# Designed miniproteins, single chains, continued (5), part 89

Each design is a single chain, and the fold is of that chain. pLDDT is the mean over its residues in the fold that is shown.

## One batch from the design tools (miniprotein)

Design m19088
Fold by ESMFold2-Fast:
Structure m19088 (fold): chain A 91 residues (1-91)
Amino acid sequence: SALEEAIEIAKELEEKSKNNEGSKEEHEELYLRLLRAIAEAAGLDEATIEALLEAARAGAAAFEAAFATLSEEQQAAIRRVVEEVEEELKK
């Protein structure tokens, strides 16, 4: 599932960061893959996911602006998936 994929990518990103492995570009690629998996698990449509990924590549301010255009329900769904991924990383 997209949630399981998000958890696995998050674990890989955390492990590489903890061990100081991988380039900044590799970490950015993993982060974008994680963001896609989270958005897919949250049930967002393809066009919305692509818009969020493009905004994330442009930087934090652009991402925040794009996220703010989402419905309350979409924002809540993403937050729930993020919380689930974070809880799995604590195990």
Scores: mean pLDDT 84

Design m19089
Fold by ESMFold2-Fast:
Structure m19089 (fold): chain A 64 residues (1-64)
Amino acid sequence: SPRDQLLAQYKAKVNEVHDRYEKEVAEAREAGDEERVKELEDQYSKELQRLQQEFQEQLAQVDA
């Protein structure tokens, strides 16, 4: 269904953002850059919130 496709796309985007976050945080920690870690935490939270909003908007358009 269109809803199943949107859910699959949303999950893929969330996984991509999560994988990038884990990798970048690990690199920042190895570099001893604690301020970069905090910046990445803020960026991750904001990206997840934006993806959730986009997913909800797309679901509303499907009327299902």
Scores: mean pLDDT 85

Design m19090
Fold by ESMFold2-Fast:
Structure m19090 (fold): chain A 98 residues (1-98)
Amino acid sequence: MMFDPQLLADGLVDNGFDRNSVIVMIYKAYQMGFLTQEEARRLVRRLEAGANVKDIITEILTRMKESGASPQQIQQLVNAGMHADEEKAQEAIRKIEE
């Protein structure tokens, strides 16, 4: 399935994806092997510094697309963000920063 990272990111943010959603998505992309630990830490730090949620989602989706991620892997990323909360985001930060 071909997808546009910008259009998907726009749709996710319009449907309520926030900072907690993106943090959990960063950790999920790291767990799936699409981000190194250093890349995941850098993205979390950019969010903490006030980076736009949509820009970070777009960057993760673009990385996954260029790495040949399956539609099922994209859906796993989206599902992780959809079920995110403050506690899951804090746990994700803890695991990324270790």
Scores: mean pLDDT 87

Design m19091
Fold by ESMFold2-Fast:
Structure m19091 (fold): chain A 65 residues (1-65)
Amino acid sequence: SARDAVVAEIEATIARMRTLSPEEARAAYMEAVGRLSAAYAAGVLSREEVDELVARLDATLAAVL
């Protein structure tokens, strides 16, 4: 499903951020947030699903900076 594809993409980005430089991790974070915003606007993800994935992206970015 479109939902499962977006979730898998964000999960892959979270895993990748842990192996990137701080600059690259910030770029990946911004791209992922933009993707989540687009998915929410398209009705692919609920607000709760977006909030959960953003929280995980935020925690991952904080851990690699």
Scores: mean pLDDT 87

Design m19092
Fold by ESMFold2-Fast:
Structure m19092 (fold): chain A 95 residues (1-95)
Amino acid sequence: SSELREELATLLGALMRAQGVPEEEVKRWREDIINGEPLDPRSAGYIKDALINAGYSEEEAEKIVEQINEGNDEAIQKAVDALRSHLEALGIPVP
């Protein structure tokens, strides 16, 4: 859903900014997510890291990223939940 994609983009953007990613890159990758474009490999990397920290295996995290690219709302929700938990664990304000 567009709402889930916007939430994913917002949470990922917060993580990226906290990690020192330039605002121009954050904006571009957020637009890709909102428009349903395939995830940039670095965006996919941040999502995989959050999923692994949430208890998913590397293989499971890769499958979830593939499903996000396919527009699977369940996979997007898993990424949203994992990113929210990851931001909270890092002490980054959850938007």
Scores: mean pLDDT 87

Design m19093
Fold by ESMFold2-Fast:
Structure m19093 (fold): chain A 64 residues (1-64)
Amino acid sequence: SAVQRALARHYLSPEQVAHLREALRAARAGDAETAAAHLRKAGMPPQPTAEGALRAAESALSLL
């Protein structure tokens, strides 16, 4: 919804959103290390696996 997107954008900077999108791309490619680096830059806890990073990034981006 528009309200959920407005709230997510209030709490997440454009730079954090960009890092979440890069974490999602890295996780989809199976690159757990790159995904973890982008999650950290987005202010999120790094995940030890690509699958964990994928779920974390998808969950965060679902608020947009």
Scores: mean pLDDT 77

Design m19094
Fold by ESMFold2-Fast:
Structure m19094 (fold): chain A 58 residues (1-58)
Amino acid sequence: MLSEKQEVFLQDFMRDHNVPQDKHDPLRAALEDYVASLPPGSTVSKAELFAVARRILA
């Protein structure tokens, strides 16, 4: 589950990078999977979130 801050990042990324609608759900799922793989209390930077999102679109 994404935090409110991570959700805002995702929405901003989708808007700013003109992500196609059909990729919105896969991108969200990939980001949620990444965050869920981290230990509880891990700090996730905007740069890390951006790297994950870019990887899915490449």
Scores: mean pLDDT 77

Design m19095
Fold by ESMFold2-Fast:
Structure m19095 (fold): chain A 87 residues (1-87)
Amino acid sequence: SEKDRDIAQGYLNGMQDIADNMQDFSNDTGQYNDQVDQIQQIIDDTQTQIDNNPQNSVTIMNNSMSQVGVVMTNIHNGFVNDYPDSF
């Protein structure tokens, strides 16, 4: 539905804002470059999939969210490893 497409586009726009902020942090610190690149690739692939198959927007969004979750878990594990006394 158009509403499902709009929800998926809202998710992508939100992820792009997050990726942009993470890229700024990565540029300033030299950390998490690979993870930022992975998130940007997921965003780009998700946008392409929605544009080609808008009827599947919810399924595509859910798969994208799962992929982002893996990358975010890897970032979290990095922080726990670097700052174990803070967790």
Scores: mean pLDDT 82

Design m19096
Fold by ESMFold2-Fast:
Structure m19096 (fold): chain A 79 residues (1-79)
Amino acid sequence: WEDVVLTDSRTGEKLGTYKGKKVGNAVLIEGKAPESSTAVLELEGHGAHIPVEIKGKNYTLAVRPGELVDLEEVLKKAL
């Protein structure tokens, strides 16, 4: 797992650093990320956050706006 910086794509404000893993066009982040349209670097265009609970542990899946991801493949690669 790596350090993932969340930023607001409109303001460039740094929202925090989280533990995450990049899988294809998505990033799986441990815990609840803050309300944000961007994950990783804003330059990569990750804009949507999807809350996911797996075996009692909370994660946030960050994806590009309009991007489709296979959640099972992301979890298989990250976990």
Scores: mean pLDDT 62

Design m19097
Fold by ESMFold2-Fast:
Formats: sequence, structure tokens, C-alpha cells
Structure m19097 (fold): chain A 68 residues (1-68)
Amino acid sequence: DEEKRRKKEELEREEERLQKEVMEKGKETSKTIFENPGEEAKEKADELGELHRESRERVRRLREEVEE
């Protein structure tokens, strides 16, 4: 099925994009923790956790769209 293959390719590109965002955020968070331990590090870690959660949900939605 041509359409299903195209949707799968789009899903893969979106997953790569989200992984890139998570990776960049992770680098920034690690740097902040290293330079400013304490409250700021806690906030950055929480933000990274939320980003991971949101990215996983977005990928899940994309997968559901492809499967439907």
C-alpha cells in the first residue's frame, strides 16, 4: 500500500526530528546542571522530563494515525 508506506516514512522523519529536539534539550540541561547545581538544575531536569513525555505522546499519535 503506497499511502501506508508514505505515512510510515513521514512518521520516521518526525521521530528523527523529535529525537533531535530531545538531544539538544538534554545537552542544554546537562550543561546547566554542571554549571548551576540546585534549583535551576531541578527546573531544567523537570523541563526535560516533560519534553520527553510530550515527544513520546506525539510519536504515539503519529503511529496511531499511520495505523488507522
Scores: mean pLDDT 74

Design m19098
Fold by ESMFold2-Fast:
Order: structure tokens, then sequence, then C-alpha cells
Structure m19098 (fold): chain A 100 residues (1-100)
């Protein structure tokens, strides 16, 4: 289902956030805040609250942009690819939620 696809994308974003935190590219506090926002977005999707889901994923995108700006100078090319994938997954989730 479309809901299952969106949730799977957000769960993959959550996994990448945890990996970036383990690599020391973001603080654990920042990772925890981002994960909380992902969980709030998933809950909104499960409840069918499309407006809230879009708001939470938009907020997630802003949080990720800030984290990227603070960390990009210390990233390897492979770590930059993980970050780019995370942003692409977040954007795809937003676009799919708009179609619900």
Amino acid sequence: SLKEEIIKLLEEVKKIVEELAKKGLISQDMADQIIKKIDEAIEAIEKGDIEKALEYVDQLGLMLAVAYALSKDKMTPEELELWERMLELTKKAYELIEKM
C-alpha cells in the first residue's frame, strides 16, 4: 500500500540517522530529535492525518538540512552519499504523502 511504502522510506531514513550518529557525524541528541520527528510523521500517516504528516516531514527536512550544514566539512564521499540518499528518501516520502 502507499502508506506502507511511505513508512518504509521513513524507517530507512531513521536507520541512516542512527548510522550517521554512530560515525560521529551528528550528535546523539540531534539524532534522537530527528528520530522523534520521524516517529511523529509515521504516527500521523498511520492515523491518516495527511496535513500533520506533511508538516512533520517538512520539519524533518529542515532538521536534516541544519545537521548537514554543521557536518558536511568532516564527511567522506561515502558518508556524503548516505546523506544524499537520506535527503532523497525524505523528499520521496513527502511527495508520496501529497498523493494520499
Scores: mean pLDDT 86

Design m19099
Fold by ESMFold2-Fast:
Structure m19099 (fold): chain A 88 residues (1-88)
Amino acid sequence: DLEAEIEAGIARLGAAAEELARKALEWTEEDRERVEAMRPVIIAEAVAAGLARADVEAFLDALLAAHEGTASAEALRAAARAVVDSYR
């Protein structure tokens, strides 16, 4: 059932966003630099997969803000949801 698989995927993304927010707070400067260095590749691959560039960029911005302690887990979950909802 594709609908059930999609719902399970969305639930896993919500849980992953919460875990990513927690892990981002624990990132070293090297981890942050690595994410920044990978940003253009992540965006290009996500766009090629049918995700909206603006939503992917906002999600990565939210991840970096979570690392700096300036974004909540709720903000990261909202950004992750927007990326999923952008899938065409």
Scores: mean pLDDT 69

Design m19100
Fold by ESMFold2-Fast:
Structure m19100 (fold): chain A 80 residues (1-80)
Amino acid sequence: PPLLEAARQAGAEVARKTAAEKGLEAAREATKKYAADAGENMRNLLLNVYGASEETAEALSEAVRQATLEGGMAVVEALS
């Protein structure tokens, strides 16, 4: 799905930028935080703006969090 692909790319970009500026350990921490924030922002958007059910918001926000984390960690792994 385009949403999850965009989430992976966003996570990868955060990891690349942070690794270049601050090193791999900082990139791991930034990726984890960014993924958590992306999931929370998606959950809040779905619940408060789009009126999604709690079940839908939970499932989609978790998918976005995981995709974002996967994208960033793939970059960290490739650079390690």
Scores: mean pLDDT 87

Design m19101
Fold by ESMFold2-Fast:
Structure m19101 (fold): chain A 97 residues (1-97)
Amino acid sequence: MKLSEEQLRVSLDVASKIEAIGIGLDVEWGKKEEAKRAVESMKRTALSLPLSPEQRREIERLADEALRKIEEGDVEGAVRAVEELLRLVNEVLLEQR
């Protein structure tokens, strides 16, 4: 049994948006430490994947950007950075199939 690439892409995109919104809500509700821990966990998991040097650098950059936006209380910036991070992770996962 194998999902089509389109079905996987849609499913991963929806999941990523939900996760990013969750981080944004934590920031909005003053739970910055919880939001940071979630992003740090995402970063560790992402960096455990078989990445090219360029993919590794971009994941580190996006995770660090998300952490900065959380610290600044920039809800929209944090959501955007997490969405971009998870989009890149999803692209790597689709390539490894």
Scores: mean pLDDT 83

Design m19102
Fold by ESMFold2-Fast:
Structure m19102 (fold): chain A 87 residues (1-87)
Amino acid sequence: MTPEQQEVKALAEAMLEEIDRLLEENADDAETVAALQALKAEVERVLAMPEPTREDLGRALQAVADQSELARRLTLRVLGRALERVE
């Protein structure tokens, strides 16, 4: 595994931990839950790749962010919190 692939996997795993926490905290907010579930599905797809790149992760996150302003804010929050933990 390359250093980039290790970085992407670590970041994606940290994002999944934050998403799962937010899903528990916001279980009664259907719109937030739907946006977080969409983000989780895309991050899990990147993690399932044998050789994930930063571009693969970026495209997955952008696809979620383009769905709504709420999805964009949640994507940026999750990414920001994950970056604090891996770097």
Scores: mean pLDDT 85

Design m19103
Fold by ESMFold2-Fast:
Structure m19103 (fold): chain A 94 residues (1-94)
Amino acid sequence: SKEEVLEEAGKLLEELRRKVWEGILNGESEEALRKILDETLEKLKKLMEENPEYKEEIRKMAITALDVMASLLAPIDPAAAKLLREMREELEKL
């Protein structure tokens, strides 16, 4: 159902937020953070492919979440904020 698909997207984005914050707090490399973002992007792509009728809604939810995360992280970790913005741009192309 639509509700189940959007709940799955929300869970992927919450897990991304948690992993990025934990990575920053633990001093993870830019490469390690990029891997976390790439893994989440791939899962979102698969969810969009499997649910083409909700593709735009999944994209909008993901872009909104990434914009919020990037804004909050920009003063703390500009490199992490840049990676989140790059992921946002890749989602816009899908």
Scores: mean pLDDT 89

Design m19104
Fold by ESMFold2-Fast:
Structure m19104 (fold): chain A 68 residues (1-68)
Amino acid sequence: MSELEKLEKELLALLLRAWRRAVEAGDADTVAQLEALFKQAGEVAKEKDEKKRIEKLKELTAQVQALL
């Protein structure tokens, strides 16, 4: 598995986990932040520069982890 694929799988798993926790807790502020992060993840998927995609995926992963 490539580093890019591994980071994408990790980010998706964390986003889904954070989303579930926020919804179960009724935390509307965290849900809104996660919606913004999902949008950013979609924008990163359009980036053709693999190094920039890896950097942005790591940044998004750190932001999602901060919400857990």
Scores: mean pLDDT 81

Design m19105
Fold by ESMFold2-Fast:
Structure m19105 (fold): chain A 94 residues (1-94)
Amino acid sequence: LLERLEAVADRTIAAAPASIRRVVGLAVQTIVMNAPFIRSWEELERLAEEAFEEALKIAEAQGIKLSEEDKEKAWELVREFAREVWRLLEEARR
């Protein structure tokens, strides 16, 4: 499972535009690290939202501030990643 999650994470980060790649990468990494502890879609969705907010704060501390449009694009990629993670977690637990 972890190898499959890491493969999807790498693909998601590589597909992200350079302007949002750091934020997407930080959020995606947090989701992968915590995925084994997730028991429901509701928990994963909450984790994704929290990971995204934390990623924005870390990026801002590093001098990277996203426009509102870039924040929306980054969140959509993180949310799509979370949906794919949930699909893989359900498949692995069948």
Scores: mean pLDDT 84

Design m19106
Fold by ESMFold2-Fast:
Structure m19106 (fold): chain A 95 residues (1-95)
Amino acid sequence: SILKKQIEEINKLIEELLKEGKISEEEAKEIKEKAKKQLEELEEALKNNELPQGEVTVDDPLYLEMDEAIRNKDKEKALEKAEEIMKRTIETSAK
């Protein structure tokens, strides 16, 4: 249920950005779909003890913390860090 909670929190952020007029309905839909897919891919990677695929900046503290959580099989912490990364990405896209 952690994955479901993270998706719900991201959806709330996107809805707030949409309500504030910072993103369009089309952009909100695309961001929601991308975020859901990335979180599902992360959960699958955690099951297989693999690194997630995608844009990874090795010098980014959030990505480093997520990677450490994956290595330690801390699913809850890894999903929390993934949510922070997704929120940052969404906020950057809305500017």
Scores: mean pLDDT 67

Design m19107
Fold by ESMFold2-Fast:
Structure m19107 (fold): chain A 63 residues (1-63)
Amino acid sequence: SAAEKEAKARELEREAQEYLFAGDTDKAISKYEEAIALRDISEHTKERMKQAVKNTIAAIQAF
């Protein structure tokens, strides 16, 4: 169901955040991308995950 997919996206987001705090950027991005790939999630949730990936990549590129 959509509610179950939304809950899964929230869990993946939490896992990604934990990886970011640990400095494991690659695993964090992988968890966000897994959440983005979920069907039946809200557009707001999907955009939040996409923005998190963009912010993470921007931070590690450090130009």
Scores: mean pLDDT 82

Design m19108
Fold by ESMFold2-Fast:
Structure m19108 (fold): chain A 79 residues (1-79)
Amino acid sequence: SKEKLIEAVRKALEKLGFSDEEIQAIVDLVEREAKTKSIREVLNAVRAAVMEYLTKRYSPEEAYRKADEFVELVEKELA
């Protein structure tokens, strides 16, 4: 469900140290994208947005690793 996806995204971002403001921006993206896209397409869009935040704070290699950790955390919550 959309609610389960939003909760999974929120928990994953909290674990990765994102601020409340950053988490809300990404949750808003999930709500917009979920109106017309599949869960997989929404996760791809969210991963890209997460990567943009991470590249401002981390090296490209660390940002990539943390973005993959984010996706893994979301998928585990959805299983």
Scores: mean pLDDT 85

Design m19109
Fold by ESMFold2-Fast:
Structure m19109 (fold): chain A 96 residues (1-96)
Amino acid sequence: EEREAYEEKSLEVSRVLAELNKWEAEKLKTLSEEEREELRRERAEQYRALRERIPPTSPVAEEIIRLELALWQAEKLGAPQEYIDKLREAIAWLRE
């Protein structure tokens, strides 16, 4: 039961990330190369800040960092609220 719940949640998160990545790929095509370079730079800074805030003490902590970074980029690009909410739920579940 618990193992099945974890697998279901992992599949749900993977599906959300795949849909978000597709949306972001289309959004990125509307940006200039300069804007894309700035986004990459800001993303790198966010990753550093997240690793300082969340100690990478476990595989779960590393996954939380990755999802938090994905959430930051989604919010920065103005992704649909549905994706943002699902990412926040996944992060909250992993922090248990």
Scores: mean pLDDT 79

Design m19110
Fold by ESMFold2-Fast:
Structure m19110 (fold): chain A 75 residues (1-75)
Amino acid sequence: SLEEEIRKLLTELNETAIPSPVVDPSLEDLDIEKLAELILELLEQGVSLEEALKILESRFNNIGPVLTPVLVKVF
């Protein structure tokens, strides 16, 4: 599925890039505008909104509280 392929690509990119220390995504890194763009890009690729949200939830820890303002930004 596209979800699994995106997860695999993110893992492979992380493994091939210079290893960076694992840091929790800060609110600065979780910019609402960037998250809205990611959702729009996934929707343009034919991913459903539900699947796009699952991908973001898997990629970013503690994303739940910011999903509402992100969705307001997208729609």
Scores: mean pLDDT 61

Design m19111
Fold by ESMFold2-Fast:
Structure m19111 (fold): chain A 100 residues (1-100)
Amino acid sequence: SELDELKEELRELVEELIELMEELGAPQSAIDKLRELLEKLLNSKDPEEQRELLVLLGVAVHDFLLWVKEHKPEAYERVKEIAERIHEVINRILRLLDAE
């Protein structure tokens, strides 16, 4: 399904972000939070729970982007590019959930 394809795309993008987080020395708690939210989202069958998890995932990605801007400004544009791609996929999934 289109929803399953977008969830897989989201998984791949979040895994790419986690690799960048590890490279940049991000707090382990931030990495663990992204992994937790992604796992809960992929295992959820409830559309309302999926919406809430997508919003929380978007917030966590944005919080990391702000952390990069403060602590690793040289990496900001690289992280921003993947963060914007993640937010685009999140918004596409949210639109599909609203259409069901």
Scores: mean pLDDT 89

Design m19112
Fold by ESMFold2-Fast:
Structure m19112 (fold): chain A 68 residues (1-68)
Amino acid sequence: MSPLEKVKEELEKKLKEIAKETKDLEEMQRRALSEFFRLVREYKLSQEEAAELGKYLGEKFKEIAKEL
């Protein structure tokens, strides 16, 4: 598994955890962005990898928001 695929899976897991803790979409977005920047920093993602992760975040956030 590529490092980016692993980071995407970790982000999705965190998004699901956030969705269990809050029903406020704005708070969920803020927490999701915080996790995104944490992962970029901890995994030292390149600008291109960070852009791909951001796109993935958008897609997964839409899926999670539909369950609210």
Scores: mean pLDDT 79

Design m19113
Fold by ESMFold2-Fast:
Structure m19113 (fold): chain A 89 residues (1-89)
Amino acid sequence: MSLEEKLIKDAEDLLKELEELKKKLLKGKPTKDDILRYIALQLRLIGIEIDFELNKDKISKKNKKKIKKLIKKSKKILKEIKEIIKKQE
């Protein structure tokens, strides 16, 4: 895989895992494992953002736009997950 293909895949995989966690949290009370999963996914997003910024000039304009969109979607879902967890405490 190219660098940009790896970043896109990592960002898409993260988004999918965030959507699955949000779906689970909407159906029941958060477990300790759910909270730890939330923290782990937040750290993975930070890693993706760092890798993207460090390699930004090596990535095509089209793929920069795609990665930025995926990061923005992941940030939105993380914020929604945080609010779900906070409301149920």
Scores: mean pLDDT 86

Design m19114
Fold by ESMFold2-Fast:
Structure m19114 (fold): chain A 87 residues (1-87)
Amino acid sequence: SIRARIRAYLRSRGRSQAELERELGVSLSTVAAVLEGRRSVLDFDEETQERLAALANEMLLAGYLSLEEMLAVTVPLALERMRQAIS
């Protein structure tokens, strides 16, 4: 499950669930929903969007997330930022 992969990633980095939730401003269940595509990263403020995208990239590099799962978070955010920048 994605929650198990998030917890395994956190253990590999010496981080707690509470630290992640404090850093992101959202619960682990919300993080899991975003990473598995059940909730859009765009539903959050820009600071939380950036932190979720960073987490997805970090988890991919550490082998805890697939490329497809990471891109499902980072591509919509990149496209939205480009849309706003060319306005």
Scores: mean pLDDT 86

Design m19115
Fold by ESMFold2-Fast:
Structure m19115 (fold): chain A 94 residues (1-94)
Amino acid sequence: APPLPVLSAEELRAARDRLLAWMRENRASAREVTTLLTTEFLDLGETYPELREEFEAAARALIDLHQAGASTEELIATYERRFDALVARMEALR
């Protein structure tokens, strides 16, 4: 497969905002939110292999939180916090 395109921090945040808006508009369940957000983190780990372990750990944290019975709001808040930290780390490595 061709390599995935490298996105800017602004493009990554815009993609996040579109995904979060879609989930709110479609009233996504906790399971659907977990699936979508973990897929996004895993895809980012493939695009940014220097941060792959951190993205995989973030995805695992969402799965574990969902299995513990977390609400959609808790899942989204955890995703946003970890996403912002990982994007900031990515910008610092550039």
Scores: mean pLDDT 81

Design m19116
Fold by ESMFold2-Fast:
Structure m19116 (fold): chain A 97 residues (1-97)
Amino acid sequence: SVAEFQAQMDSILQNIEKAVENTVEDIEKKGGSVDQVQLEFDIQLSLVYMVKGILRSIESRMTADQQAVADATLQQLEELIKKIEELKKKLIEKLKK
């Protein structure tokens, strides 16, 4: 159902947001090197791009209602990519001080 598909998309977005939050908290609590921040955030970004690729690859097999949900999810993933890149930059700048 479209409602079940929406719930799955919401879960994916929530899991990504939580993973990013945990990465930031871990670095802030334990410290880290510039290289560690780059590696951990590049892994997070790679996972987000993989999810985007999967959604795009299966969109043609979806109903019109599911496609609308997928399109909205893809827009949210693009916004998350930008936020992750900004957080990465800010943490690296703090560690260079």
Scores: mean pLDDT 84

Design m19117
Fold by ESMFold2-Fast:
Structure m19117 (fold): chain A 84 residues (1-84)
Amino acid sequence: TDPITSTVLYQETKEAVKKLLLEQGVPEEEAEALAEKLAKDWVEGKKLKLPEELKRPVAEILLKVVNLSLSPEVIDKFIETGIE
């Protein structure tokens, strides 16, 4: 992946995940720190470490950021292969 695509993906992912965490009641400082870590790990191709209750919501947000179909099969496969 080229550097420009990686930078855009990081910024959009961080913003989307932070918004989701704030909606889930996570304090702003913790939401920002977790969103930064998840966005960085995802852009670097690392498996994401998430609590069970956040796996599906975060997976849906990440798939939406990369403009992929949000079918149940795609979400389930991403959780199975990309999230720990």
Scores: mean pLDDT 73

Design m19118
Fold by ESMFold2-Fast:
Structure m19118 (fold): chain A 95 residues (1-95)
Amino acid sequence: MLSEEELRREVAKALAVMALTIYANILKKQGTPEAKKVAEELQKAADIIANSEDVEEGLREAITRLENAKKKYPEQKELIDEAIRIVRRVLEAAR
């Protein structure tokens, strides 16, 4: 059996990846060039978390990437902020 700490980290990883993938798919459906670029950034953030050996580092790197995307794509700021909020809550729960 995984330890409770290892289980929390794996659940946190899965939840963050799922949330970012859902938001990326919502943006892809909007069909604008900016929405497609933001969807690519959300998917890259999800991939960083999914492939990270350290879940907390992966979550922090994803947050940094999304904060940078928010600066580049201000029209999608509210959706990016919501994605960051979810990833931050997941990071807090993983501790």
Scores: mean pLDDT 83

Design m19119
Fold by ESMFold2-Fast:
Structure m19119 (fold): chain A 85 residues (1-85)
Amino acid sequence: SEAMRRAVELGSRVSFLEMELSLSENPSKEELEKLKEEARKILEEAKRLREENKDASPFTQENLDAVIEAAEKLIEELEKRIEEL
């Protein structure tokens, strides 16, 4: 389904941002804020897809919920790191 394809794409984008963060030894506040902005965009798109696809299969909904949770956790980690700078 298109919703499932988009959920996988969004999940991959979150994983890529997590990888970029893990590979950075000393990220600047500007770099952390940029990653946070990208994560927020992914979160908003995932939430929109979840609302538009309430009648989708449980598997698709679980995948979207997983993307939402991953994006929210990444945003929380980025906010903590920004506060520590």
Scores: mean pLDDT 87

Design m19120
Fold by ESMFold2-Fast:
Structure m19120 (fold): chain A 74 residues (1-74)
Amino acid sequence: SIEDLLAELEALVERLRAASPEEVTRVMAEFFQVASQLVEAINKLPEEEKKKYLEKLKELGREADRAVRAKRAA
């Protein structure tokens, strides 16, 4: 379900925050795969629901980006 995919993305953001530099590429690849599945699922929804879930996905993408940037700065 969309909620399950969102929960999986939230777990992947936490994994990114905890990941070693060597693990970041692998975890990011997994994040993009799940995000792609979520976008495909969102595109099947009515317009009203699409906006809600796209905003949640954007927020998770921003959090993933912050986690990756923190690893690069270290």
Scores: mean pLDDT 81

Design m19121
Fold by ESMFold2-Fast:
Structure m19121 (fold): chain A 84 residues (1-84)
Amino acid sequence: SEQEVLEEGKRRLIEEAEKAINTLKALKPSLSDELQKQVEELIKKLEELIKLLKDPNATLEEIKQKLAEVLELAKKVSELLAEE
């Protein structure tokens, strides 16, 4: 059903976000002070996204907004990594 596809999609997104947080936490001590700050903000946004995905009262609009914030910050972190 469409609902089962949505629930599976949310589960996969949570798992990928948790993996990203673990990777970022492991990488953080090797980075510059500026990049560490951006990585800390990205981890926080990913944790907020996971919280929304686990909340049965969260709207799709709230989830989309938080995902957009995560993607924008992830792009910034990626660009800063490429400059080093």
Scores: mean pLDDT 85

